# Ledger of designs, part 2: designed miniproteins, single chains, continued (2)

Each design is a single chain, and the fold is of that chain. pLDDT is the mean over its residues in the fold that is shown.

## One batch from the design tools (miniprotein)

Design m4037
Fold by ESMFold2-Fast:
Structure m4037 (fold): chain A 82 residues (1-82)
Amino acid sequence: SQNDVSLLAGIERGVIEIHLTVLIKYLSKKDPEKAKEAEKFRDEVVERLDAVHNDKSATEEEVLEEFEKIKEEVKEFEKKLL
């Protein structure tokens, strides 16, 4: 249902934000410049997730597909950063 997709989107957003925040804290002790890069990336990702979640014109499939794309981008960013 739309409510279930909205709830799942909210949970996924929280998980991604926490994950990136932990990574930033880890990097801040080892490489402050990489930590700054990760912080900018986190803020951009959170803004994109919020935009998708608030797009009332999007179908359930479109919301889930965009979240999956963002999750893949997070994984690729981590590979490049670490």
Scores: mean pLDDT 83

Design m4038
Fold by ESMFold2-Fast:
Structure m4038 (fold): chain A 90 residues (1-90)
Amino acid sequence: MSDGITQGITFITSFINQGQQFIGNTTDSSTRSRMQQMIDDIRSQLNRIQQAQNNGDFDIARQLMTQSMQQIMQMNSYVSSQTGQTIVVN
């Protein structure tokens, strides 16, 4: 149970890092601002997942992780619509 959550935290952290690099390369101020807000929302959700995991609330952590994955999909959909590219996690 914890291993799956830890893997999810690692993935979300990597997405945030790649997203910040992508934002740094974005020239349109409106698109950049919206992407930054989306990353800030994902970062806030990541903090909640980590807190739930630390408290042993694995069901809450999994629910929050599912929501974070939906936020990531929504952000990549937005980025793709604006730039023709997606944020890639290795």
Scores: mean pLDDT 84

Design m4039
Fold by ESMFold2-Fast:
Structure m4039 (fold): chain A 69 residues (1-69)
Amino acid sequence: MEDVEELGRFARLVQEELAKGLSPEEAVRIAFDRLLAESPEERKPYLERMRDSALRAIANGRALVAELA
């Protein structure tokens, strides 16, 4: 399953960046940049949309916490 393989690779890249002391947002951004560099051209639009969705989810979570505080 393509999505499971991409998620597994992405998770490993995020863990590597987090191990360097980066924030979750920075780790996600850099992990997607690394994944995009390694991916076939036909997969890049899908991965870019997934990156944008993940970053938006992080931003929305931060906004929700601010509203609840």
Scores: mean pLDDT 71

Design m4040
Fold by ESMFold2-Fast:
Structure m4040 (fold): chain A 89 residues (1-89)
Amino acid sequence: DEKKKEILKELKKLLLEILELEIEYRDDKKLLDEKIEPLRKKVEELVKEAGEAIEKWAREAVEAVREEAEAAEPSFEKREELLRKAIEL
């Protein structure tokens, strides 16, 4: 169970990084795709190792932050602060 807890934490970090990149590079899809592709592959590897339940929990945590991040003012600093706070959870 300890290994699954570590994988859950790592999945949350990866999904939050992807969310941050989606917000930051929303107007540059080519650069966004280039930057998120290796992170997406890492997510797939961890999901295969930990199973779907761990993926569900990680995605639920990120979705809570996603709505707040997307609703935030178009200020990079505020979005970055919200993402950091979510990672600390």
Scores: mean pLDDT 72

Design m4041
Fold by ESMFold2-Fast:
Structure m4041 (fold): chain A 64 residues (1-64)
Amino acid sequence: MEEVRELVENIDDVENYKRLKEIIKRWIEEKNIEKLEEIAKIFEEFGYDTAAEILRNVIKSLKE
């Protein structure tokens, strides 16, 4: 999760944003709820509340 924290901290970098999206997409495809919940918490820690809310809605869909 350290890599994800660094990517979120520097999310204004286009390559970091692309890398972060690929990581999230992979864990959505794997239905790795625990890792997705950790990313949502990281978004919340950095104040990206909208991104966290969107990801939590995706997590809810994966559980249903």
Scores: mean pLDDT 80

Design m4042
Fold by ESMFold2-Fast:
Formats: sequence, structure tokens, C-alpha cells
Structure m4042 (fold): chain A 72 residues (1-72)
Amino acid sequence: EPVVLNPEEQEVLRLAEEVARLGLKLVKEGKISEEDEKRLEEVAEEILKNAEGLEALKLAARALIELLKELL
């Protein structure tokens, strides 16, 4: 298990965490604002662009985004 991440890996994980937080907010509140939806799209794009070296994380992020869209 990687205990030390390079800056690029840290950024991708931070973006993935933000997607998870938005998803949790949607589940907890039963709704998503237009601002949250736009932010989710922006974070999704950045994860996909920056996760080339971390294919597993890229796939996980994509699956989470698809799940969140289905909850809308």
C-alpha cells in the first residue's frame, strides 16, 4: 500500500474525495444544487485528466460519478 504519494497522486485523491463528499451530500440531503452539480462535473473532468498513472483510481472515480448521476 502506498504510504507516500507524489503531488500528482495527492491531487487526484483530493479530487476523488470531493466527488465522494458531493455524493454523500446528495444522499444525506436528498437533493443536489446547480452549483454542486457543476462542481461535480468539473471535479470529474479533472480526475479523468489527471488519473492516467492511477488507472484503478480513475475507474473508481468514473464509477462513483455514474452512480451519483443515477441518483439524480
Scores: mean pLDDT 66

Design m4043
Fold by ESMFold2-Fast:
Structure m4043 (fold): chain A 62 residues (1-62)
Amino acid sequence: MERDRERLAEVIRRAYPQWSDAAIDNVIATLESVLDPEELRRMSGLSFDEIMGRMNEALRKQ
């Protein structure tokens, strides 16, 4: 997994420790399908709260 994806996965694991690795991978894949690659790179550099907010917004729009 690329560095940015690994960082995002760690943030998701901290927010949702009950989720399986497969579930986390599915969330990341969903974000990759609905978000621009530049937006995903920005997310890997954001705070946990900001990443969670953007993730929830992307999932809600789906």
Scores: mean pLDDT 66

Design m4044
Fold by ESMFold2-Fast:
Formats: structure tokens, sequence, C-alpha cells
Structure m4044 (fold): chain A 70 residues (1-70)
């Protein structure tokens, strides 16, 4: 089953709690999902851009909202 945006956001939050930066956590989670076939490369780039832009404009709290939406 393809990974949802909310599931990606949950994994990003977990890595941030483990001491990873927001940018590194987003990059790692998206790249891993693409490598494992859970996202296409195109979907990975869209989700990475979306999450990075969201955090840049709205802050880290926006990731928690995305994680709870689905």
Amino acid sequence: MPISLSELAKKVIELIKQGMSVEDAITEVVNEAVKEGLLTPAQGEEYKKFLLDLVKEEGEKALELVAKMK
C-alpha cells in the first residue's frame, strides 16, 4: 500500500524527536519511502517540497496537523 502524507509526517516528527533537523528528517523519510517503492520519485519530490514549504511558512507545528489529518 502506498504511504500517506500523514504517515510520512508522523515519521518526520519521530526523527525530529530523535535529534534530527527538520530538513534532514523530511529528506530522509521521503527518500526512504521512494527507495522502498512506497512513493514514486515524482510523488517524493512533491511531498518533500510540500513539507519543506509548510515548515518554512507555518513552522514545525504544521507537521503535527498534517500527521493528524488522516
Scores: mean pLDDT 79

Design m4045
Fold by ESMFold2-Fast:
Structure m4045 (fold): chain A 70 residues (1-70)
Amino acid sequence: AEELLNKAGEYAVKGDLEKATEYMIEAVKTGKVSPVDLVAGAMLIVATGIDLGEEEKGAEYARKVLRAAE
C-alpha cells in the first residue's frame, strides 16, 4: 500500500494526473490506507489538476479516489 502511495505522489509531482490517480486508487483498494492518507491523496489529485489547468478533471478523479474507499 505504501509503495503505491509513493508512486501516486511521484506521478503527481511529474504532472501525470492519470497515473497518479491509478496508483492512488490501487492503494485505497488494498484497504490499508488510513483516512488521513486517503484525504491527503484526494487533495493531491485536486492540486495536480489545478496545476495542469484541468481543475474539473482533477476534481472528478479525486472523487473516484474517495469512492474507491467505500
Scores: mean pLDDT 80

Design m4046
Fold by ESMFold2-Fast:
Structure m4046 (fold): chain A 109 residues (1-109)
Amino acid sequence: ALDEVLEVLRRFKAELERIKAEYQAGKPDEEVFRELRRAGLRAIGELAEIYDKAPPELQPFIADLIREFAQRLVEAERKYREEGKPVEEIIDEMLAFVDEQIARVEELR
């Protein structure tokens, strides 16, 4: 349950750090953003699978986390495509969000 949620969040954080390193190594913005979006959607899918198997008492918490995560991905796409925000700033905002969620889950354990 919560340990599995932490594992998903920690894996997503590691993926974001890898994606940031690839960006800094010269990978094109569009490819980097596509990888970020794909990694985020994968994490949401893994959280949804955990939700289906979770105790009823934890399901509202996991559902909230999935909703917040999905909203952050939609916001990241808007900032990148509509506002022209630098992709590195979007990665950094997602890293900050994931760190906040990791801390939140750890406090619940």
Scores: mean pLDDT 88

Design m4047
Fold by ESMFold2-Fast:
Structure m4047 (fold): chain A 67 residues (1-67)
Amino acid sequence: EEDAIGVKAVSPIFDELQAALDAGDVDTAIAIVEKKLEELRAQPPSPEKETAIRFLENLIKALRDMK
């Protein structure tokens, strides 16, 4: 599935995201995802990058809705 490739690209941040969410620190969780998005946007265009960006943008939206 397309989402599987995107998730693999961002999997290293999942533990940091989970720790921030467990602490109730949604602002830190958003900052972690935004930093990863900036890193991905700086990379050359690829289907994996596009899928990862879409996944992270949806995640930021969900986190902002939690605030």
Scores: mean pLDDT 71

Design m4048
Fold by ESMFold2-Fast:
Structure m4048 (fold): chain A 91 residues (1-91)
Amino acid sequence: MEDLEEALKRAKELIEKEKEKVDEIRETIEKELEKELAEADPEMQERIKRSKEFSLKAIEFLEEAKKEGKIEEQAKRMVEYFLEKQEELEK
């Protein structure tokens, strides 16, 4: 299922609720990433970076929504990004 309408609605709700806390969320994710990378070997570091890619990209959408107020546009970009990543994971 790819209910685009539901996905867009969830992305908009996420952005509206989280955009005011984006600086705090970014700091938390960056601290977690730095800690995990410090303990990991090079192969694991690449895997950790990839696993955090979705979170970091979501933060970018939140930061832009907070700065520009374009919640609808950023929600669409977030949904498009996740759909693209889903396609990359399909065989």
Scores: mean pLDDT 74

Design m4049
Fold by ESMFold2-Fast:
Structure m4049 (fold): chain A 92 residues (1-92)
Amino acid sequence: MKREKGLEYLKKASERIEAGDLEGAYEYAKKAAELLDDSDPEATAALVGAAEALYRLGRYEEAAKYAQEALKRDPSDERAKALLEKAKAAAA
């Protein structure tokens, strides 16, 4: 299923973060978000993962966009809210 592939990419994104490969983490998180349905809670997790990797790469405007998309899916996501605030502050 498309969801199973998306979850596989989410796992790979986490593994890349642990390995210090922030570019690879972003790429896998982005692919996971594209494969997961907008209504899937894991789609929000994928968007947050992409935002965090981008933030750590210094790509603050892109990180803010991904965090904002995550908040559109789940307005109560504290990680997405914190990332959006930090990314906007760093981009200013």
Scores: mean pLDDT 82

Design m4050
Fold by ESMFold2-Fast:
Structure m4050 (fold): chain A 65 residues (1-65)
Amino acid sequence: GKAEAEALKKAGEKANTLEEAREALAKALPSIKDPEAQAYAREAIAAKTPEGLARGAGQALNAAY
């Protein structure tokens, strides 16, 4: 929903590195109530590349809408 989408958006806006992005997503996880959005966020956190993290985060944001 709106609250989960806003939490994910704010986490992304504050991250400047891959590590910061992972940390921000991990902290946002408990506020994500949508199971599909939470699954994509977990995949993003587990990603080995910046591209994989960005893709997973984008999918989580879309699912939260």
Scores: mean pLDDT 72

Design m4051
Fold by ESMFold2-Fast:
Structure m4051 (fold): chain A 76 residues (1-76)
Amino acid sequence: SDTEIDIYKAFVAMQLHIENRTDVADKLFELIDRYRRSTDPEEREKIKEEIEKLVKENNLSPSVKKLIERILDLLR
C-alpha cells in the first residue's frame, strides 16, 4: 500500500540521519519514486539496478539496505 511504502521511506530517512548519510537521501528517494511510478518492466529493472548500484557504491549499511529491499518488494 502507499501508506506502507511511505512508512518505510520514513524509516530509511531516519536510519540515514542516524548514520550521518543524508548525503545519499535525495538521489535514493528520486530512484525509489521513479521505480514507483514506472509501469514498464525493462525500465523498472534498470532503475532497480541503479538503486542496488547506489547502495553498493556508497557502502550503505545492512540496516538501510534491508529497508530499501522491503520498499522494492512492496513495489513489485
Scores: mean pLDDT 86

Design m4052
Fold by ESMFold2-Fast:
Structure m4052 (fold): chain A 68 residues (1-68)
Amino acid sequence: MTATVTAARAVADGDNAVVSARITSSDGTVTTSQRVVAGAKVGDNITVTVTSPKSGASATVTVTVEAA
């Protein structure tokens, strides 16, 4: 199976960044991932990999941390 990144965002939150990503697998299954990256600053690049637990399909995207 294949997966495509349909949304990704990283936003500064105090001393951390909150990273969210959504992927859509070729079967139409949507998987959303959210994580906190400690010490990330506005302008930092964060690479996000999201894996579907049902299909094992994964997608990777790089996002730049935005100001809150």
Scores: mean pLDDT 77

Design m4053
Fold by ESMFold2-Fast:
Structure m4053 (fold): chain A 76 residues (1-76)
Amino acid sequence: SPSDRVIQEIEDRMREVEEQVRRLVANGDRDGALRLLTEEAGWLSRLYGEHRDDPRVQRKIDEALTRLTRLGLQVV
């Protein structure tokens, strides 16, 4: 379904972001990691507005935002 495709896109994107943040932190680039997390949070917030009528997609976005928050705590 269209919802399943968006959910899969969010999951794939989140795995990539988690890997990139881990790499940036390992290289001492905390500013780069925080910038990436901020950009991804912005993307998810925009995506949330585009899918207001899709509670499954909105729940996945809320989950992804929680995951970004946990990643941010590891950077600080």
Scores: mean pLDDT 88

Design m4054
Fold by ESMFold2-Fast:
Structure m4054 (fold): chain A 89 residues (1-89)
Amino acid sequence: MSIAEIAAGAAVALAMGLARGNGMDYGIGLNGLLYVEQTLGEEVRRRIRELAERAAPLLKEALDNGDLDRVQEIIEELGREAKRVAEEA
């Protein structure tokens, strides 16, 4: 698994944890971001965290509305953006 794939997974886990209020997903996301920081540095970790934090309220709204197509769209966009940030590092 590439560091870019880890960054994407960490961003999605963090955003879902924030959206659901789920400490386990939040913890998984934070651990993935720590690994990204150790590999690519603190600035990349901060940028990916900011992407997840911006996605979280949109994910919460889509989940609350039962809009699974919108949930998938947000997750796919977040994963692509996080992967791009990691690949540009």
Scores: mean pLDDT 86

Design m4055
Fold by ESMFold2-Fast:
Structure m4055 (fold): chain A 88 residues (1-88)
Amino acid sequence: SSTSEKVKELEEAFEKYLAGEISGEEAAKLLSELYGIPLSLALQMVRAYKEGRWEELRRVAEEALPYVAEAMKEKHPEEAELVDKALA
């Protein structure tokens, strides 16, 4: 499914970031482009993740969730039911 493919792309991007294959800025750009998250929020998420700031990561992820949900529904209308179930 499109959702599974996007999750895999995100996981691969973070694995590459942790391995030092891409910069945090590149990882944030990929996250922003794939999920429609504002680049500023994507950068905050990547930095919080790298630094182990889990409470900040959670807060920023919650701020980013409406953007991800909207982007998923617009880009993949067939996944709208899955997004709605995840948010219920």
Scores: mean pLDDT 71

Design m4056
Fold by ESMFold2-Fast:
Structure m4056 (fold): chain A 73 residues (1-73)
Amino acid sequence: EEHLNRGKEAYEAGDLEKAAEHFRKAAADSPPTSDVNIEALRNLGRVLLELGKQEEALQAFQTAAANEVARKK
């Protein structure tokens, strides 16, 4: 929760490295199938793309998608 919000604030300020750090912490501190975890991983993927880390971004998006699928009945 706090790291997700801090990541969004860092992104709005243009600090992509700080945004990525907070989104990684938000994902690590939340259950895989939670809204916070999925949102954190999607935001992390976006930031990683802007940083030119395409492979890491793809991994973050794929993990978010897998967690969303696992959440479904």
Scores: mean pLDDT 82

Design m4057
Fold by ESMFold2-Fast:
Structure m4057 (fold): chain A 77 residues (1-77)
Amino acid sequence: MEEIDLEIYKALMLIMAAVSRITAERYEKKGDLEKAKLERETADRIVQLANEAKSLEDGKKALEEAVELMRKTDEEI
């Protein structure tokens, strides 16, 4: 059961990363290259957190960190 729960947390983080990448592409199309860069860096870090999570506890911690990263990126733009 914990294995399935970990995969759910990883899936959520990958969805969050995909959202950041879509946002980056939209900023890039508008010429906001620095905002696009911040969003891409946020997406890459979230993917890294998802890939490094090896237990349910790690997955929960990683998801919390991913949420905080998205919040900070939103505040910077």
Scores: mean pLDDT 82

Design m4058
Fold by ESMFold2-Fast:
Formats: structure tokens, sequence, C-alpha cells
Structure m4058 (fold): chain A 83 residues (1-83)
């Protein structure tokens, strides 16, 4: 449906914005800690995996939901270290 396509496009846009934000934070942070770099790189990797899964019709819904949870946890970790 058009509503499902609009939602998917919004999710992809938010994911791409998150990747750009993480990269910008790491690039603009003077001497970022190894922990911040690791948390940021893991978040980017998980978001990329999530985007690939969204474009793969063979990936089950349960795996998409697991990736969404992992992205949420990785984002929380990155934000906690960044603070």
Amino acid sequence: SEASRALAEEIVGEAERLIREVREVLASTPAPSPELVEAGERLVELVREYLRALNDNSVPREEIERLEEEVREARERFEAIRA
C-alpha cells in the first residue's frame, strides 16, 4: 500500500540521518575515546544491516524486529558514552 511505502521511506530516511549524525559526531570530536568510536561504529554497522534486511524480501519479520531492538540498544549506548 502507499501508506506502507511512505512509512518504509520515512524509516530509511531516519536510519540514513542516524548514520550521518554518528559519523559527524566522530569526525568533529577531538581525540574521541576508543569506547565512543566502538559504540559509533557498531551503531552504524547495525543500522546498515537493518537497511539491508528491509530491502530483502526473504528476511522474516522477527529478524527485522531483532535488528530494530539491537539498533535501539546500540543508540542508547552511543548516547550514554557521548554524554
Scores: mean pLDDT 83

Design m4059
Fold by ESMFold2-Fast:
Structure m4059 (fold): chain A 65 residues (1-65)
Amino acid sequence: MKQEAIDDAINYMKENKEEFDKLTVEEAIAKLTEYLREKYPDLSDEEIRRLAGIALGKYLIEKNK
């Protein structure tokens, strides 16, 4: 399900926190999109990009608390 992809992306960022913390938003989305395409090849490019954006947004909100 789409929620599993979001959770996987958030977990991937948490495991690679030092790398993601130094990336721009554009670089982070590109990296997440590549990760999700490899793990979820059945999803469309647009859906993967959307899920990457949602996951990054949630990650940044949690980090700023």
Scores: mean pLDDT 80

Design m4060
Fold by ESMFold2-Fast:
Structure m4060 (fold): chain A 95 residues (1-95)
Amino acid sequence: SRLEELIRRAAELAKRGHEDPKKGEQDSKDVRRILTRAVELATSPARNDLERQINLGVARIALSVLLTTSRTLPNPKASEELRRVIREAADLIDR
């Protein structure tokens, strides 16, 4: 799916954002985990529309925090591409 593709690309960009391989690997794992959880929360079954809106809201907050944190990546180009990928994932979740 497009969401799975975006999660993979985000993880790769987080890894490329650091010259330190260990730091890059850790950020890659964190980005993949956070995006996967946000997607699962947004797409999980809800008992009613209110619960679905709450789950979607929490997912949006998580993505917004991740988007802000992506600015700490030392590589500016990787940081910009990662933010674009996160925004695309957020747009797909909202649909």
Scores: mean pLDDT 80

Design m4061
Fold by ESMFold2-Fast:
Structure m4061 (fold): chain A 80 residues (1-80)
Amino acid sequence: SISELMKKIREGLSPEDAKEMHEKGKKAVEELLKKDPNASDKELVEVYLDAMIETARSKGKFEEAELLEEVKKKVLEELE
């Protein structure tokens, strides 16, 4: 489930890493909304999670990045 994946991600991240990932995701959403103010919830979620995944990989948090990709797949399926 998404809840189980999120629990594993939280256990694998420092508070500092989690904050940076969230801030990068939020910035990606803000940039998309400047470019496309009518962006769908699916598009907003996709850019948010993609930015978090990229940030996790840049920090060597490859296991957490893979778990975030699983979260992305499940969330996007629910929004279809």
Scores: mean pLDDT 85

Design m4062
Fold by ESMFold2-Fast:
Structure m4062 (fold): chain A 55 residues (1-55)
Amino acid sequence: LEEEIKRFVDAAVKLAEKNPALKDVAISLFEGALKQAEDSLKPYLEEAIEKLKNL
């Protein structure tokens, strides 16, 4: 599950890099997921949000 989440997050970040219009949507989705995520998953979601904001 953790590895699957990492792969999904990486794929979403790469997609947002190729299509900047998806950046804001991706940030909103990950922020929503972060609020409801298990503590073990929060660092991966926070890293994804940071990468997206810095694009």
Scores: mean pLDDT 76

Design m4063
Fold by ESMFold2-Fast:
Structure m4063 (fold): chain A 65 residues (1-65)
Amino acid sequence: GLTPEEKKLLEKAKKGDKKALEELKKRSKEAFDMAGRLTGDVAKSARDHGKTLKKAADDAEKKLK
């Protein structure tokens, strides 16, 4: 799931905070990059987190359109 900080960013993004939306997108990309540098269970965890962040960012962006 999302961390408390990431949930706060998602709430701001849903309210139209473009900086919060970009931060969620950045964190998603960083999680996928980190997953690419790792192996095993930690890589899987990082990929799952990246997917959660991307979905949150996509959902927030879709609500702003």
Scores: mean pLDDT 80

Design m4064
Fold by ESMFold2-Fast:
Structure m4064 (fold): chain A 65 residues (1-65)
Amino acid sequence: SLEEKVEEILAELKKWKEEYPEIGNLVDNQIKALESFKKETDNLEAILAFAERMKKGVENAIKYL
């Protein structure tokens, strides 16, 4: 389901926060942004798109560490 995909991305972000403490503040900000957006809308497609954008930001940061 779309909900499961969003929760999978949240779990990945939380794992990366633990594995890459040097960017922990960036990852924490992305997690908080996603959790806040989930409270603002019930549109799972919009939430998933937002989650994917947050994930890409962290992936790019990890790539250039």
Scores: mean pLDDT 85

Design m4065
Fold by ESMFold2-Fast:
Structure m4065 (fold): chain A 76 residues (1-76)
Amino acid sequence: DIVFTPAQREQLLRVEELVRQALEAYEAGDIDRAIALLEQARALLEQMLAQSSGDVAALLQRAIDIVEAAIDWLRS
């Protein structure tokens, strides 16, 4: 079982909010804003990763990889 601390859960809610806002920006045609919001989400995930190990770290790295792929796609 992967168990997040209350602080980690709060950070994940912030990441979720940033991703939601990035999707709204993308749907409005504001690609630069969508990228900026995804870069903020990536930074929060990287901060969490620095304090994590094992299965939690592996899951966070996968989330970072997905966000980076989305940023690269939006830049292409």
Scores: mean pLDDT 86

Design m4066
Fold by ESMFold2-Fast:
Structure m4066 (fold): chain A 94 residues (1-94)
Amino acid sequence: KLDEEARKLFEEWYKKLTPEQQKLLDEIVSTYGLSPLEQAIVAFLLLQGREDDARALAESLHHSPTPVSREVLEGMLRALFELARSGPRPRPPE
């Protein structure tokens, strides 16, 4: 079910990417064999214009001697989802 949520976020962010960013994302996903959670995180970084960070993350995940904890990836995805949904934090009225 979490993988389905990650796929939905990936599709939503993918549609917001420029054609050049979509090509880069497809190349990264194909090159490093990313999971749905990892794909969603990389897509978000590209959407933020953080292409170097997206590549570095994908490479780090691929070359890691230990796989990144699913819990860490889930935490990242939730944080990114809340950030995308909430926008800038509204200041409570004084």
Scores: mean pLDDT 68

Design m4067
Fold by ESMFold2-Fast:
Structure m4067 (fold): chain A 65 residues (1-65)
Amino acid sequence: DTVEDKARVIATSKLYLEDIEKTERDKLSPAVREALERQHKEIEEDMKKIPKEVFDKAVEELLKG
């Protein structure tokens, strides 16, 4: 699909991980924290495949609704 579609998927995943970590930080097991850390690394690698400008726009559009 388009670069914009890929950016939206990656941005959505990043925002959801950040929300989970912020909201449920004290309830997360060590194994879950390690899994979230791995997911962050995968998202960082995927972000390198998308132009930063396109990714930033996708994040902004998601936050606007």
Scores: mean pLDDT 76

Design m4068
Fold by ESMFold2-Fast:
Structure m4068 (fold): chain A 83 residues (1-83)
Amino acid sequence: SLLDKLEEIRELAKKHLDAKTAKIVEKGIDNAERALKEGDLLMAQMTLGSLALYLSTLYVLTKDEAYKEMVDKLQEMIEELEA
């Protein structure tokens, strides 16, 4: 499920990111989860897209594959919401 995919990203952030960055990612995931539970698909897409942009920027700067893995999962979820 999409909620399971969000939890996978939360665990990746906890495992691979520093505490401050992980907290930012966790807040983004909490916002996306809330939008999904409320059935606000547009808000869910916007929230996931914003988080993907943030993490994609960190990937470009660091080349750390953990950021790329999280971005790829977020993009897959956005694509599923558009279907």
Scores: mean pLDDT 86

Design m4069
Fold by ESMFold2-Fast:
Structure m4069 (fold): chain A 87 residues (1-87)
Amino acid sequence: DARARLAALDAEAVRHGRLAVEALEAGDSEAAIEHAERARRAGLEAAGLVAEYLRELGVDEAEARRAQEEARRRVEGLGEKMLEAAK
């Protein structure tokens, strides 16, 4: 179901995010980029499932879609902040 898929994608994003930080601290920029990319992909896929999950909970479709868009923007905004910090 959508909840189980969301939980799995969230766990994947967290795991790869942690591995990216560890690789960066170790000076392995190639591994850090690969893990950051995988974390981003999992995060965006999870955001895409928010509307489905909320509909399963009986939330109005319009509100579910707004929540999905907000989740997607949050994932994108985090990426932008990381780029700004790298200046």
Scores: mean pLDDT 75

Design m4070
Fold by ESMFold2-Fast:
Structure m4070 (fold): chain A 71 residues (1-71)
Amino acid sequence: SLEQQAQRMAQFVADLLKKAGKDDLADEVVKSLQDFVKAVQDGDKKKQKEALKRLKKLEKEVIATMEEMKA
């Protein structure tokens, strides 16, 4: 299912971030995606918006971390 695919992708990204020593960022990514999935299941549009806003901020941090690892 889409939910299972999203969870697997989140875990994959988190594992990469933990390998880079960014455990806190990895945990925040997993939690924020889980919060978003739960909000979708619950039909809670306000929590969906809040989770997406958090994920957008985390996306910038993840990209910055990946660029640092590339150097």
Scores: mean pLDDT 78

Design m4071
Fold by ESMFold2-Fast:
Structure m4071 (fold): chain A 68 residues (1-68)
Amino acid sequence: SIEDIVKEALERIEASKTPEEMLQVLQETLRRIYELMKTLSPEERKKAWKLLDDFLDQFMKRLDEWKA
C-alpha cells in the first residue's frame, strides 16, 4: 500500500547519513508511488496525494536540518 511505501521511505530517510542518500530514497519512493497510483481508484488517489504531500513536507524538513 502507499502507507507502507511512505513508512518505509521515512525510516530509510531517518537512517540516511548524507543528503545524497536521502535524495536516492526520494527518487525511489516517487517512482514506486507513481506506479502504484496507476492502479488506484479516484478516491484512493486522493488519499495517496495527501500522503505524498505529507511525505514531501517531512522530507523537506529533514533536508533543512542538514543546513545547521
Scores: mean pLDDT 78

Design m4072
Fold by ESMFold2-Fast:
Structure m4072 (fold): chain A 86 residues (1-86)
Amino acid sequence: SPLEKARRILNKGKLTEEDFKELEEIAKQLSPDEVYRLLKEYLQRISAVKDYLTEEQKKDIERLLAIAEKYLTPEQVAELRRLWEE
């Protein structure tokens, strides 16, 4: 499924340009609520290790948020940013 594929890509730890392209194509196939749920799940997991992330990995997460912002409500975006920034 598109959701399972997106979850697998996100779990790679290091994302390539091809991975970002695939995630953007998957986002077009998902509902806004599915995109929100997927990223909330991901950010809840990754925030636990935020202090150990490289600058490259932090930029990758910012890029994921920028992609998601195109598909989500302002309230959903604010919640995801809070999870990432706290």
Scores: mean pLDDT 82

